# Ledger of designs, part 39: designed miniproteins, single chains, continued (5)

Each design is a single chain, and the fold is of that chain. pLDDT is the mean over its residues in the fold that is shown.

## One batch from the design tools (miniprotein)

Design m17329
Fold by ESMFold2-Fast:
Structure m17329 (fold): chain A 74 residues (1-74)
Amino acid sequence: SEKEKLLEELREKALKEKKLPKEIVDKLIDLLLDSTNGDLKKFLEAYYEAKKAGQVLPEEVEKFVEVIEELLKK
């Protein structure tokens, strides 16, 4: 499915390109699935609203979001 393919590409890029630890990537994927049922656009909306509200997010979350932005711009 398209959703499964996007989640696998997200995982691979986060691990290989952003060099995030597997444990962190697994936790962020679980958060994405639990909060938005794997909807990358809704996850980005939540991220941007959090940043707009002045929340300081961990660097690992910001790197993970960069991969989502790249996947959605194609």
Scores: mean pLDDT 82

Design m17330
Fold by ESMFold2-Fast:
Structure m17330 (fold): chain A 63 residues (1-63)
Amino acid sequence: SLDEQIEKLKKDLEIDKKALEELEKKVQEDPDNIVYQSALAITKAGVDFLEERIKRLEEQKKE
């Protein structure tokens, strides 16, 4: 169901947000490291994608 899908995506989002925080710290400690910068950009894009998907599903659920 939509509720189950939203809850699973919220769990995935929490995991990705923790990874994002860790990568943000690594970039802060080594701002010239292109590998960390690339990983951060990819992780940010993933978080944004999940947030937008959750938002769309929640909007679709409103009656």
Scores: mean pLDDT 84

Design m17331
Fold by ESMFold2-Fast:
Structure m17331 (fold): chain A 82 residues (1-82)
Amino acid sequence: SLSPEQLEEARRIAREIESAPPEERPALLQRVLALPDRDLLLATLAFVSDEFFNELPVELQLQIHNFILEHSDVSLAAWKLK
């Protein structure tokens, strides 16, 4: 499980991505997907708003969705709480 500090870091990263110009968002999301800490990665994706997620390129939406499905034991609970 994530520490309170790691949860706050996940929220900070999610807000940073959401506030970025549309052209910079794919690069920021690729950095998140490259994070070595899987739990921090999943928490960051869970904190991204549904409105924001739907504005992403379809290829990125599918990549994130497939990643979540492959790590379902942790990610499914986070997505259900969304």
Scores: mean pLDDT 70

Design m17332
Fold by ESMFold2-Fast:
Structure m17332 (fold): chain A 60 residues (1-60)
Amino acid sequence: SVEERKKEIIARIEEAISRLTDPQMKEQLQAIKEMLEAETDPDRMLRLINAAESVLKDLE
């Protein structure tokens, strides 16, 4: 479900933040995490998940 994907992506964001030293990247990921935590609309949630996955992939 989209809600389970949200939980998984939040966990991945938290892991990435714990490993990063760049304050700008930490701020960006923290903002995405907070937006995901506050979002209740499935369509907007899916867009945020896709954005987060793109950012996380670029960090790998």
Scores: mean pLDDT 82

Design m17333
Fold by ESMFold2-Fast:
Structure m17333 (fold): chain A 66 residues (1-66)
Amino acid sequence: SLREAARRLARERAEALAERFKKYLGPDAKVTVEEVDEDTYKAVVEKGDKVYEVTVSADLILEGLL
């Protein structure tokens, strides 16, 4: 279904984003991908004393396909 495709794309985008952060920030940065729920993933970046997160959801993917 369209929603299942969007869930897969959300995961793939979160993983691609995490790979980009790892390449740019180097080995001192801790970058992980977390599944928040069935429709939502986040890339979490820890560097020094700072924590950043970027959320990718199936709903955002579906909005972009409309």
Scores: mean pLDDT 79

Design m17334
Fold by ESMFold2-Fast:
Structure m17334 (fold): chain A 92 residues (1-92)
Amino acid sequence: AVPPLQPLTDEQVEEINRLLKERKFDEALELLASHNPAVKAILDAYKAGKHDEAYRILLDIIRNGDKEEVELIFKVLLTDAFKGFYDLAYEK
């Protein structure tokens, strides 16, 4: 089982949204991963070329996470760095 999504504080959400607005996607993703072991696991799997494992972890977060937190994670992961990965997943 993947670790459950940790609740973010209002201050953490504001900082992540500020970084996204400034198009600092790598910094936003790093900050999100520092507060969510599940997001860190997605990054680690993706960087290791284990795309199927990264996708499985993402699905577990979607199934078990709060809707607002899931939407924020999706917003960060659909940056230009990961867009091709998720577009490919939807083509199946």
Scores: mean pLDDT 65

Design m17335
Fold by ESMFold2-Fast:
Structure m17335 (fold): chain A 73 residues (1-73)
Amino acid sequence: SDEIDRLREEIKKLLKELEEARKNGDNVQAAKLQQEISKTVRELIKRLIEEGKYDEARKEQEEYTKAIEDIGK
């Protein structure tokens, strides 16, 4: 799905921006980016479930949750 690929690329971009915000000590921008990532991940998981890709949805949800946690440390 073009939409699923778009959402994956958006999450990848937002994660990179979050790492940069954290590195620069921009806590306000980091908080906003975390909210946007969480929203975009939720949209991706919904689309994967709609396509019957339950294993991918579960795996990617876990991977992105861990990525956000690891950047936040």
Scores: mean pLDDT 86

Design m17336
Fold by ESMFold2-Fast:
Structure m17336 (fold): chain A 58 residues (1-58)
Amino acid sequence: MEIRLEVDPESGEPVVAFRTRDEEEERRLGRALTRVVELSQTRPLTPEEIRELLLREL
């Protein structure tokens, strides 16, 4: 799996881009993203924090 920090051209907001190698990795990423979304509802997250949370969940 590859994780990149990018800027959304439409909003100018920092975003985390992912590249998965297979369907199993994609499913794990989906669950990790759900967790990140839940946490982002309680406080703003930096791209670095998002990356760390994803690596912890995967």
Scores: mean pLDDT 69

Design m17337
Fold by ESMFold2-Fast:
Structure m17337 (fold): chain A 71 residues (1-71)
Amino acid sequence: SLAYEATREVAMISKSDVTSLEMAGDAGGMAYQLGAVGFGGGTGANIYDGSRGNKVLSVNEAADGAILGGK
């Protein structure tokens, strides 16, 4: 929910697909797969947890070599 709101407000993705981002934030793991498959949204998104500045949503990392099996 914390990062979820930030994702929706500050979401910076190659293709603005808020629907995909909502699922990514909710599923967490899905965020990686969405980026890997090149889904409309989520790829190129780096969302931080306002508390610690940690990346909560980083689909870029998935494509970089984390979860890359679905396409």
Scores: mean pLDDT 38

Design m17338
Fold by ESMFold2-Fast:
Structure m17338 (fold): chain A 68 residues (1-68)
Amino acid sequence: SEAEKYRELAEKEPDPEKRKLYAGISAGLEGLELYPEAVAAGEIYDPAEVEAVRKAIEEAKKKLEELE
């Protein structure tokens, strides 16, 4: 999964700032990947929170791009 790819990138990254961003992206993506299953199990998620997590991932990706 995409979350697993970012987790591997975080583990291999020697730069602590970049490592933190990769780990954050991985955690956010893992949450988004589990949302359909949580909704199907009867848990109700706020669409605004889902959108906020998605935007946070995009912002972290932009910061990674700016660091290199």
Scores: mean pLDDT 74

Design m17339
Fold by ESMFold2-Fast:
Structure m17339 (fold): chain A 99 residues (1-99)
Amino acid sequence: SVEEVRALLDRTAGELLIEMNMLISQTKDPRERRRIQRQVQQAQQLFYQMYRMMVVDHSDRSTIRRIVDQIIDTMRQAGMPDSVVKRIRDGLMDVVDMG
């Protein structure tokens, strides 16, 4: 349902934000902190786009998987650990499988 898709997306986005904010807190270089913060903002926008594509536009699975890949690329560019990237990807794919 729309409610379940939203709830799982909100949970997954929340987990990503916690992990990215932890990475920022551990980063001492101000320039690198700003770079990671921009990646956080990009990921938040992509989560909103994914929600609209699933709930409003009823986009096909391949189109939704493309936005999942963009979110994952944003995490990798931020320098997040592979274990965290995998966990978030698995959560996002669960959302895709609901729609």
Scores: mean pLDDT 84

Design m17340
Fold by ESMFold2-Fast:
Structure m17340 (fold): chain A 83 residues (1-83)
Amino acid sequence: MSGLELLEELVERLREGASLDELVEYIAKELNISKENALKVLLTTLDYILKYSKNERLRELAEVLRDFFESNLPQEVLDKYLS
């Protein structure tokens, strides 16, 4: 799965009412890593895309996911991974 396809799947699942835990579990299974590492990888990837990517579609998907995480995660976690 490409990074773009992965983010599109996450946004689609979010639109279908997926919880934070369900999104993190999906990434953990897709990447074969722990849920803790999946959240860290996802947040770090979103931060990187939003700061450095020139791909408009990738940035749009990352913004949707960032806004969801900002509403559903403690500020301490956001400050650690999303500047």
Scores: mean pLDDT 81

Design m17341
Fold by ESMFold2-Fast:
Structure m17341 (fold): chain A 124 residues (1-124)
Amino acid sequence: SDEEKERVIKETKALLEVKMLELGIKVGDYEEAAKKFIELAEEYLKKGTEKDIFMAGLYYFLAGYSYYLLENYEKAIEYFEKSKELFQEVIKNGTDEELKKRAEEYVKIADILIEEAKKKLKEQ
């Protein structure tokens, strides 16, 4: 629904802004944020635990949303899809039930944002 999409977008933006502030990145500097989140995702992937794969998924998700706010919908879709693959790995192969549940929620959110980005891309 439109209300669900608005809620997802609002909550995702709030999470992005909190993570940007934690990294000392000014709200609005979404290109710097995207690059930093990609670096963090790649560092977590090198460690390779279930929690690290989850964190990599989260940071690719935030990179995707940063590109969405920059109206770079092609890169937004790319990083949301990378995020979704990592969350799906946690769901399939993970043993932590709380991380699996959180990963399932992020897959649903990523699907909504991918659909919105694809719609925006067709309008360009």
Scores: mean pLDDT 90

Design m17342
Fold by ESMFold2-Fast:
Structure m17342 (fold): chain A 60 residues (1-60)
Amino acid sequence: SEAEELHKKKEELTAQLFKVNKEILEARDAGDWEKYKQYMEKGSELATEITRVELELRKA
């Protein structure tokens, strides 16, 4: 079903966000603010995609 595909997409995006959050923490701890900014941007993109999937799940 569409809902099953959306749940799978959400799980995949959530796993990616978890990995990016680890990179954010590592960059912050290292004082690498350039990498921190890059990973924060990537995390924001993933969070936006997750939100879109959540909105579609409400319709499905």
Scores: mean pLDDT 86

Design m17343
Fold by ESMFold2-Fast:
Structure m17343 (fold): chain A 101 residues (1-101)
Amino acid sequence: SVAELAEEILKKAGITDFDPEEVERLAKLAYDYLKNTEIDEAELKERFDGMLNRLLKTTDPEEIKRLALEMAAVIAALRSLGHPLADEFEKKLIEAIKKKK
């Protein structure tokens, strides 16, 4: 499922403390949006990079967790839909969280 993919991405990033119900909710929202929307790759990259920059700048643990969950849900939805941006976005998220240690 998309939720299982999102959980695996979070675990790869070193995030193990999350609410499975919240991950499932976010994964479903991301999947439904991306499945029913014409994907503009440039706009999607800009939006994702915006979340990434916010994650890198914030010092609030709850905001880091929330952003990581939202980004993992988007990556999982893209992967489930076979979109090549999933690999690029997953690498960026993992590297960003590693910097936060």
Scores: mean pLDDT 84

Design m17344
Fold by ESMFold2-Fast:
Structure m17344 (fold): chain A 107 residues (1-107)
Amino acid sequence: GMKEELEKLIKESEELIEKLEQSLEQGDIEKAIEYAKKLFETAKKIYSLALKSDDKELLEKAIKALEKVIEALDKVLEVKPDDLEMSFMLGVMRLMLGVLKWLLKKL
């Protein structure tokens, strides 16, 4: 069901965040960027699934997951502030988060 699919995607995003943070600690910026890109793709899937839901609890879980993804992408940008692609992905993520928060207010 939709809840199980969302929980699986959230778990995948959490595992990617851990790998991203480990890569940053090791100074492997290129690998951190690769995990950030995968994390962005997973976040888009979480967002798409949340948009199809009228469930308040499911929307709240998706919002929290996207907030954690944004925090992880911000950490990459702190290390490489001139990365235009990362800045763009972060901007898109903040727009997606804004949409979900707006939808939650209507439930």
Scores: mean pLDDT 89

Design m17345
Fold by ESMFold2-Fast:
Structure m17345 (fold): chain A 86 residues (1-86)
Amino acid sequence: MKINDDLFNRAVNLVYDLIEKGKAPYYQWLKPFGKKGVKVFLKRNDGYDVKKLAALLEILVYRKTKYTDKELTDEKALEIVNELLK
């Protein structure tokens, strides 16, 4: 399922905030490229697909929720994205 621009931009904001706070160890290399670099990175990694965005945000946030390709519906992935963006 393709997400809307609002949800995508909220995800960009979360990732950038975590990078600025030093809380995104695998993505700290994006810090010099700023918020625009984060947006390009997420877009190139299919961040508009809700299942792929959920997986990307789990890696970044290290929440207790775990994803597998066989366990995620689009609806469940959207719930997880909304939870991670709180």
Scores: mean pLDDT 75

Design m17346
Fold by ESMFold2-Fast:
Structure m17346 (fold): chain A 94 residues (1-94)
Amino acid sequence: SMLEEIEKLIEEAKKLINEKEKDPQRVAFYNRLLDEALEVAKDAIENGDYRTVERIKELLEKLIEALKNNDFETADKYAQQLAFLVRQYKLLKS
């Protein structure tokens, strides 16, 4: 299911952050962001907002790719884009 795909991506991203990020404040930031992204994805699936789900999936895949390549600048870019999407979704309730 789409939810299982998102959950798997969130788990992989959290594992990579825990392994590669040494700053505890940055680890906390990423874990909070990923938890909020999962909640937004669940709500979007329930409401048939597949555009939001696909965008979350895309951003998670790009974040994971950057983390695997130790490209922390690109990882931060996609994390910020994901954070913006999560914040906008919560404000618009879409």
Scores: mean pLDDT 89

Design m17347
Fold by ESMFold2-Fast:
Structure m17347 (fold): chain A 64 residues (1-64)
Amino acid sequence: SALIERILATLRELEARDPVVARIAIAELEEKYGVSIATREGLARLSPEQQEDALRRVERALAA
């Protein structure tokens, strides 16, 4: 999925810039959705709307 690849790419960029902020974003999303968001397999369990929400959360952290 193009959306999953974009989430993972944005998350890699966030981890490279600020690993602490990345871990917080991952923990918040994993608590919210009950899946691993750092893996393609975990993200595939989310609906398209939930995947878009995850992307927006990571993008907001990267823009801060």
Scores: mean pLDDT 87

Design m17348
Fold by ESMFold2-Fast:
Order: structure tokens, then C-alpha cells, then sequence
Structure m17348 (fold): chain A 111 residues (1-111)
């Protein structure tokens, strides 16, 4: 179910429908009551720091995920939690950051 939601969000991003992709992720995060451990929250802070860099890329985000041995399931929860956090906090550029995270998740799955 969460994986199907991420797949739909990624297709919306490919169509340029970033607002719809964010709404889908936020709704799912609320419906599934996505929560992070303190360790996962620390990993998310490092991901946010990487996303704030002008040279942030799919590869640089994947490197952070691999450094912390993030599983596919943990990566999914991090993305949903970030979507909710970013929308509620009105973080700048969060739609483009979510697009990078969705592509990083797909790359992580191939590894």
C-alpha cells in the first residue's frame, strides 16, 4: 500500500503534477500514522542538510541512505514523514526535494 502510493506519487512528479504528488504523500502519511524513531529523525535531519546543498542530487541522497544502512521500508517512511513535515512547516523547495527523494528511493531499490 505505501509502495503503491510512492509509485503513484512518482508518476505524478513525471507528469509535472508536484502539488498532487505532495497531497497524495501527505494524505497517506496521515492515514497510515507514519512515525519515525529518534534514530530515523536524526537520519532525516542529515537528508534535509544534503537537500539544502546547491549540488544535491539523487546520488548524493542515496549516499546518505547507504551510509546509515537505510532499508527500503525505512526509506519509504522517511519520505512520507518528510512530506508531512515539509508541508506543515512550509519548507522552501519541498516539492523539488520530494521529487529527488522519490528518485533516490527507486535507485536504492536497484542496489
Amino acid sequence: SLEEVLEKARELVKQGKLDEAVELLVEAAKRFKIELSEEEKDILLEIQAELSRPDASVDSIVAVLKKHNVSEEEAMRLIFYYALLAKEAKLPNYQQDLALLLEAYEELKKS
Scores: mean pLDDT 85

Design m17349
Fold by ESMFold2-Fast:
Structure m17349 (fold): chain A 77 residues (1-77)
Amino acid sequence: SSLVDALVAWAKAQIDATLAEKKKTLSDEELKKAVEEMGKAAIEMVRSLAEDHLSEEQVEAAVEAIRAYTEEKIKEI
């Protein structure tokens, strides 16, 4: 689904922006927490936006992709 792909891409962009913006001002441990919280917020936003537009399976796929990306970015810190 193009909507699933768009929501996942949006969430990844928010995570990347948070990492890029806060990398210069936060410690590694604070940065990991900021990225984790952004990943969580992005998942909640996707669930909210998808409520009437995506199947449960499509929502789960998007959430899994966002969680995996968040964990990968935290490991890079």
Scores: mean pLDDT 83

Design m17350
Fold by ESMFold2-Fast:
Structure m17350 (fold): chain A 80 residues (1-80)
Amino acid sequence: MVEKAIEYLEKAIRAAREGDIGKAVDYAGQAYLYARRSPELSPEQKREVGRLIAEAIDALHQGDLERAIEYLERAKEVLK
């Protein structure tokens, strides 16, 4: 489950770098669902990842792709 969350975060980062806000938001949402369902993650990791993904989605909606990518990269670090 964690591997799928990381995979979707990487897809979201790629979509954001390409300027595809719709795909970036969709992939970030998928990453959140997989992280939430991952029994390997602590409740603290799940909360932090959820917060970072929410911040990334907000940045994507504002058109701040650089800030969105920063939050998505930080979410990946929490999942390591």
Scores: mean pLDDT 87

Design m17351
Fold by ESMFold2-Fast:
Structure m17351 (fold): chain A 96 residues (1-96)
Amino acid sequence: KNKQILEDFLKGKTGFAQAALATEEALINGDKEALELGKKVGEMLEEAMDGIDYTRDEQDAIGRRHGGRSPEAAARRLAELFRRAGLDEMAERFLN
């Protein structure tokens, strides 16, 4: 189940909120195959973030609008950050 969700995220079929939940569930359950896919999701996020130039004020403003620790809040924060960088396709992928 979690393996399929993470594969779907890597293929662009689902958003980051689902991928984050699947990774958390895999960690709780010790699902090694799903955790390897979660590692790839983390690598993709790190690569995407390396291309983003933003100010601390912009980061704080995004955090205030999309505050909270839920996977959905994290997905919304990442999507707004990507949109500000002109990466609309990446924002859509992470949100949906």
Scores: mean pLDDT 71

Design m17352
Fold by ESMFold2-Fast:
Structure m17352 (fold): chain A 106 residues (1-106)
Amino acid sequence: DPVLKALRRLAEAMLAGGGEVDLEQAGIRVSPDGTVELLDPEGNVAVRVENGGLADLFRAMAEKARELGHDEVAEILQRLADMVRHGATPEELIELARELLKAIEK
């Protein structure tokens, strides 16, 4: 599942960064035209948002995960979108990244 592979990469990057996200390591590409994309480890686009920010990308990822039947993953991604929009501590991001990895490995 390319979406789960992309989400695993994102969660691992959040843990490696101590709750700070290195966008390149996370597989997030931001283009000058305002397009934000999540890439799988093979470089394929798993999720794309035009004229959006990171919170919009995480919301789109949640919707995609739900469409694929990954409801627990979708709930965690919706929480991540909300936290990014309102600001989050490194500790909160680390906890959420651990929950995301656990949900993906089910």
Scores: mean pLDDT 80

Design m17353
Fold by ESMFold2-Fast:
Structure m17353 (fold): chain A 72 residues (1-72)
Amino acid sequence: SSMAQEQLKKLDEENKERVEEIKKKFKEKMSKAKTNQEKLQVTIEAFKELSDEIGEYIEKKIEIRQKYKQSM
């Protein structure tokens, strides 16, 4: 439905913005890292943040689809 499409588009835009923020933060922290250990920690942190964001995006997308998929 058009309502489902609008909500999915909004979710996609919000996800894109959050991913861009994570990338910007990663770039900034990486530029400040001096040791290989610090760079590894920054990379692990960014990976975890991206993983969490992807998980939230998928869950919310499923919820929207289930809400508007119905029915009888």
Scores: mean pLDDT 84

Design m17354
Fold by ESMFold2-Fast:
Structure m17354 (fold): chain A 74 residues (1-74)
Amino acid sequence: MEFDKEKAIAYLSKSKEAFDEFLLLVGGEGGNPPLVLPTSVEEWIKLVEDYTPESTDPLINAIMTVLQKFVGNE
């Protein structure tokens, strides 16, 4: 599957409400893996821009998969 960076960045930048909903989805309440997640739209955009499946941590790959599904359901 292709990761669409432009679509992901556009989604994160679209509205504060959508971004806040995404943070609730990935941050979760209950049973998080031991990772540090960005809390600002700017940090998430940078993470998306720097994302390459070949060199990215598996946990970040999982988060990117969630982002793509979230964007695709809009």
Scores: mean pLDDT 62

Design m17355
Fold by ESMFold2-Fast:
Structure m17355 (fold): chain A 80 residues (1-80)
Amino acid sequence: MPLLSVDELESRLDALEAQAQSTTDPAQLQQLLDQVIELANQLADRWQAETDPAVRARLGALLDRAMQLAQQIQDKLDQL
């Protein structure tokens, strides 16, 4: 599949964070969780392949954000 740019990955993460904060629907939260896990996997793959330290640091920060978001969505699902 075509790889997303780092800017596209960040934009997708920002959109998922906004959606997760705006919903309490269990079905929507489950879909968002799946999308966040997919994004985290893409970020991890890009981080492992990246040779530029500055870009790698940015990818690592985005991966940390994605993992935090996944936990927030899981916590929200556990409350429902």
Scores: mean pLDDT 84

Design m17356
Fold by ESMFold2-Fast:
Structure m17356 (fold): chain A 82 residues (1-82)
Amino acid sequence: MELSEAERRVLEEILRKTGLSEAELVEAIKRVLGIPLTPEPLSPAERGELVRRFLRESKNPVEEVLEADIDIGIELIVEGVS
């Protein structure tokens, strides 16, 4: 999947402002879009489509990614604590 120049710039800005890795960003985007987290890595085409959809549907991508990343972190901690 090809990202537009504007979409690529927004993605780079999100990575810069959040400090997340590409993998962490993909997981946060999945959470925002309501897609279940899976251990299987996405293909480049699937990753591009996911990012493009997120950028189209999100009004505040940096904020939404940060909120989703925090939520994922809490979920993982809670699942690991009895």
Scores: mean pLDDT 69

Design m17357
Fold by ESMFold2-Fast:
Structure m17357 (fold): chain A 72 residues (1-72)
Amino acid sequence: GTVPLSEFVARLLEALGLDPNASQSTVLRYLANLTGLSGSELQRLLAARTLPEATADRLLERALARERELRG
């Protein structure tokens, strides 16, 4: 299945404790910096309306793992 990009961004905001007023582009740029996404991957994500569930889950898992490393 797929998940709306807005739903994925909402999950990131809650899971990472980000500013709820942050724009989608701000959140996705933060994700890219955190998980090491390329500029091309970030641009594709910014242009997307939906994301495969498996991709969304993987990106969220990677973001959470990296946040734990940075907080330790």
Scores: mean pLDDT 83

Design m17358
Fold by ESMFold2-Fast:
Structure m17358 (fold): chain A 65 residues (1-65)
Amino acid sequence: SAAEKEALLKETKEKLDALEREGVRAVVQHHDYARAAEIREEIERLLKETAEKLGISVEELKKQL
C-alpha cells in the first residue's frame, strides 16, 4: 500500500542519515577508514534491500529519499 511504502521510505531515510553520520564521525574524528568502508557497504546493502522490497531500482529509490 502507499502507506506501507511511505513508512518504509521514512525508516530507510532515518537509517541512512544515522549511517552517514557514523561514517563522517569515523573519518573526521577517528581517521578510521576501515570502519568508513564497512559503513559504505552497509549503506549499499540497505539501499539494495529497500529497493527490492519496493520493486524499484536503487537509483529510483535515491530520488524518493
Scores: mean pLDDT 87

Design m17359
Fold by ESMFold2-Fast:
Structure m17359 (fold): chain A 60 residues (1-60)
Amino acid sequence: MSLDELIAEAERRYHLGLTPEMRQEVRDVLRGRERGAPIPADVAALPPEERLDLIFSALS
């Protein structure tokens, strides 16, 4: 799943009204922000489906 597809799925699934600024912030989080900002080990260890659910819940 591409990053754009992930954001679109989040908007659809959680009925989110994301602004362009919020979309950029989500992209930064999903890419680990700046180089060296690692995804937390607990999140990185989750299956992709559960990781998506966690991100969606955080945005809600």
Scores: mean pLDDT 58

Design m17360
Fold by ESMFold2-Fast:
Structure m17360 (fold): chain A 99 residues (1-99)
Amino acid sequence: KEIEEAKKKVEEIKKELEEREKEARERTREEIEKSTPEEHEKIRARGNAEIQEAAAEAGERIIEAGKENEEVKEKLVKEGQGIKDRAEGIAELNRKAAE
């Protein structure tokens, strides 16, 4: 029923996130192999920013999906918030590394 629809939507969002993170990591790795050592930190920072953005978007979408169904709301909001918290952690590490 409605719970199954919410779960399916969340699974699709998670698969999209996993695919985006995998693509970002693979692209970063390929760019590093083709770049000079001086460019490595810049390439990694860009890849991390890409993963952070994908995770923040996915987390928000999961939270919104959870709000549509009271029975799974708490679980999905917590799950989506965890993904957003992970994205903020990456942002904080990037800010600290830029010092």
Scores: mean pLDDT 77

Design m17361
Fold by ESMFold2-Fast:
Structure m17361 (fold): chain A 82 residues (1-82)
Amino acid sequence: SADFAVLDGILDAVAAQVGQDVTDVADFVRRFMAAVRASGLSQDVIDVVRQAVAETRREVGRVADIAAFVRRLRARLRQRLG
């Protein structure tokens, strides 16, 4: 999917900032969603992304690091939009 390819690129770009500018999952989500909104993707796709982020945050739980969150979110987005 063209939409998934855009999201995969955004995930990689924000993940590259981990340990420098991005230190927790909440900061990752803020930066990721800002980039998604700026990407020109349709509102329907943005709504799917927002739901996937919320579900991944619930699934991964309290002890998950950013790398685990990114891995699970990427897999969920691939299933829904890839």
Scores: mean pLDDT 82

Design m17362
Fold by ESMFold2-Fast:
Structure m17362 (fold): chain A 120 residues (1-120)
Amino acid sequence: SLKEHRKKGIDEFYKNLKEKLDEIAPYISPELYERLKQLLDEMKTLLYELVDAIENKDFEKARTIFSKLEEVYQELLKLFDEAIEEVKDNPRAKALIEDLKTQVEEFLEKLKSYLDYLIS
């Protein structure tokens, strides 16, 4: 049940990100909130597909999914920078967005290291 353990880790990570996004929601435009939420939901779906690809030893599919995750991440970075600009006069809201951005960055760096280990 390594697959279930990995998916539970993704669920916990996503729950933490969603809670932080909900704390930020009152400070950013509704349109920006919905787009951030959509990209985080897409990231969760891709992470689930990545777990399935790894369990099936389909490393070609895992690389393709990771490439899509990097694309979603670049879109998230742009939206986080827009959110930081919207809240520039609110230090608390800015800190929450910067923390959310850092958590996404740290997760993807760890994930990349893990994939590099599996494929080397």
Scores: mean pLDDT 84

Design m17363
Fold by ESMFold2-Fast:
Structure m17363 (fold): chain A 87 residues (1-87)
Amino acid sequence: MSPLEQLERLVHEMLAIFDENKVAQEDIDKFVKAFSRAVRALKEGKLTEEIIKELEEVAKEVISKIKDQKAKERMEELLKEMIKVLK
């Protein structure tokens, strides 16, 4: 599986969990914006540690808004996989 295909799979699962846990659309939009920036940079060969760090920080903030402990733990695993794909 290509890095881009892995990222698409991971983001799709993360977005489903955010929706199921009724995370505010404004918070989901922040995550999607940070993710889209990282994916664009990866495609252009311009992915930096700073862009990866911004995505990780935004994702952690949005994940913190999930009240269900199992969903939160699953999201932390998905984020870890996503960051590993980007590095």
Scores: mean pLDDT 87

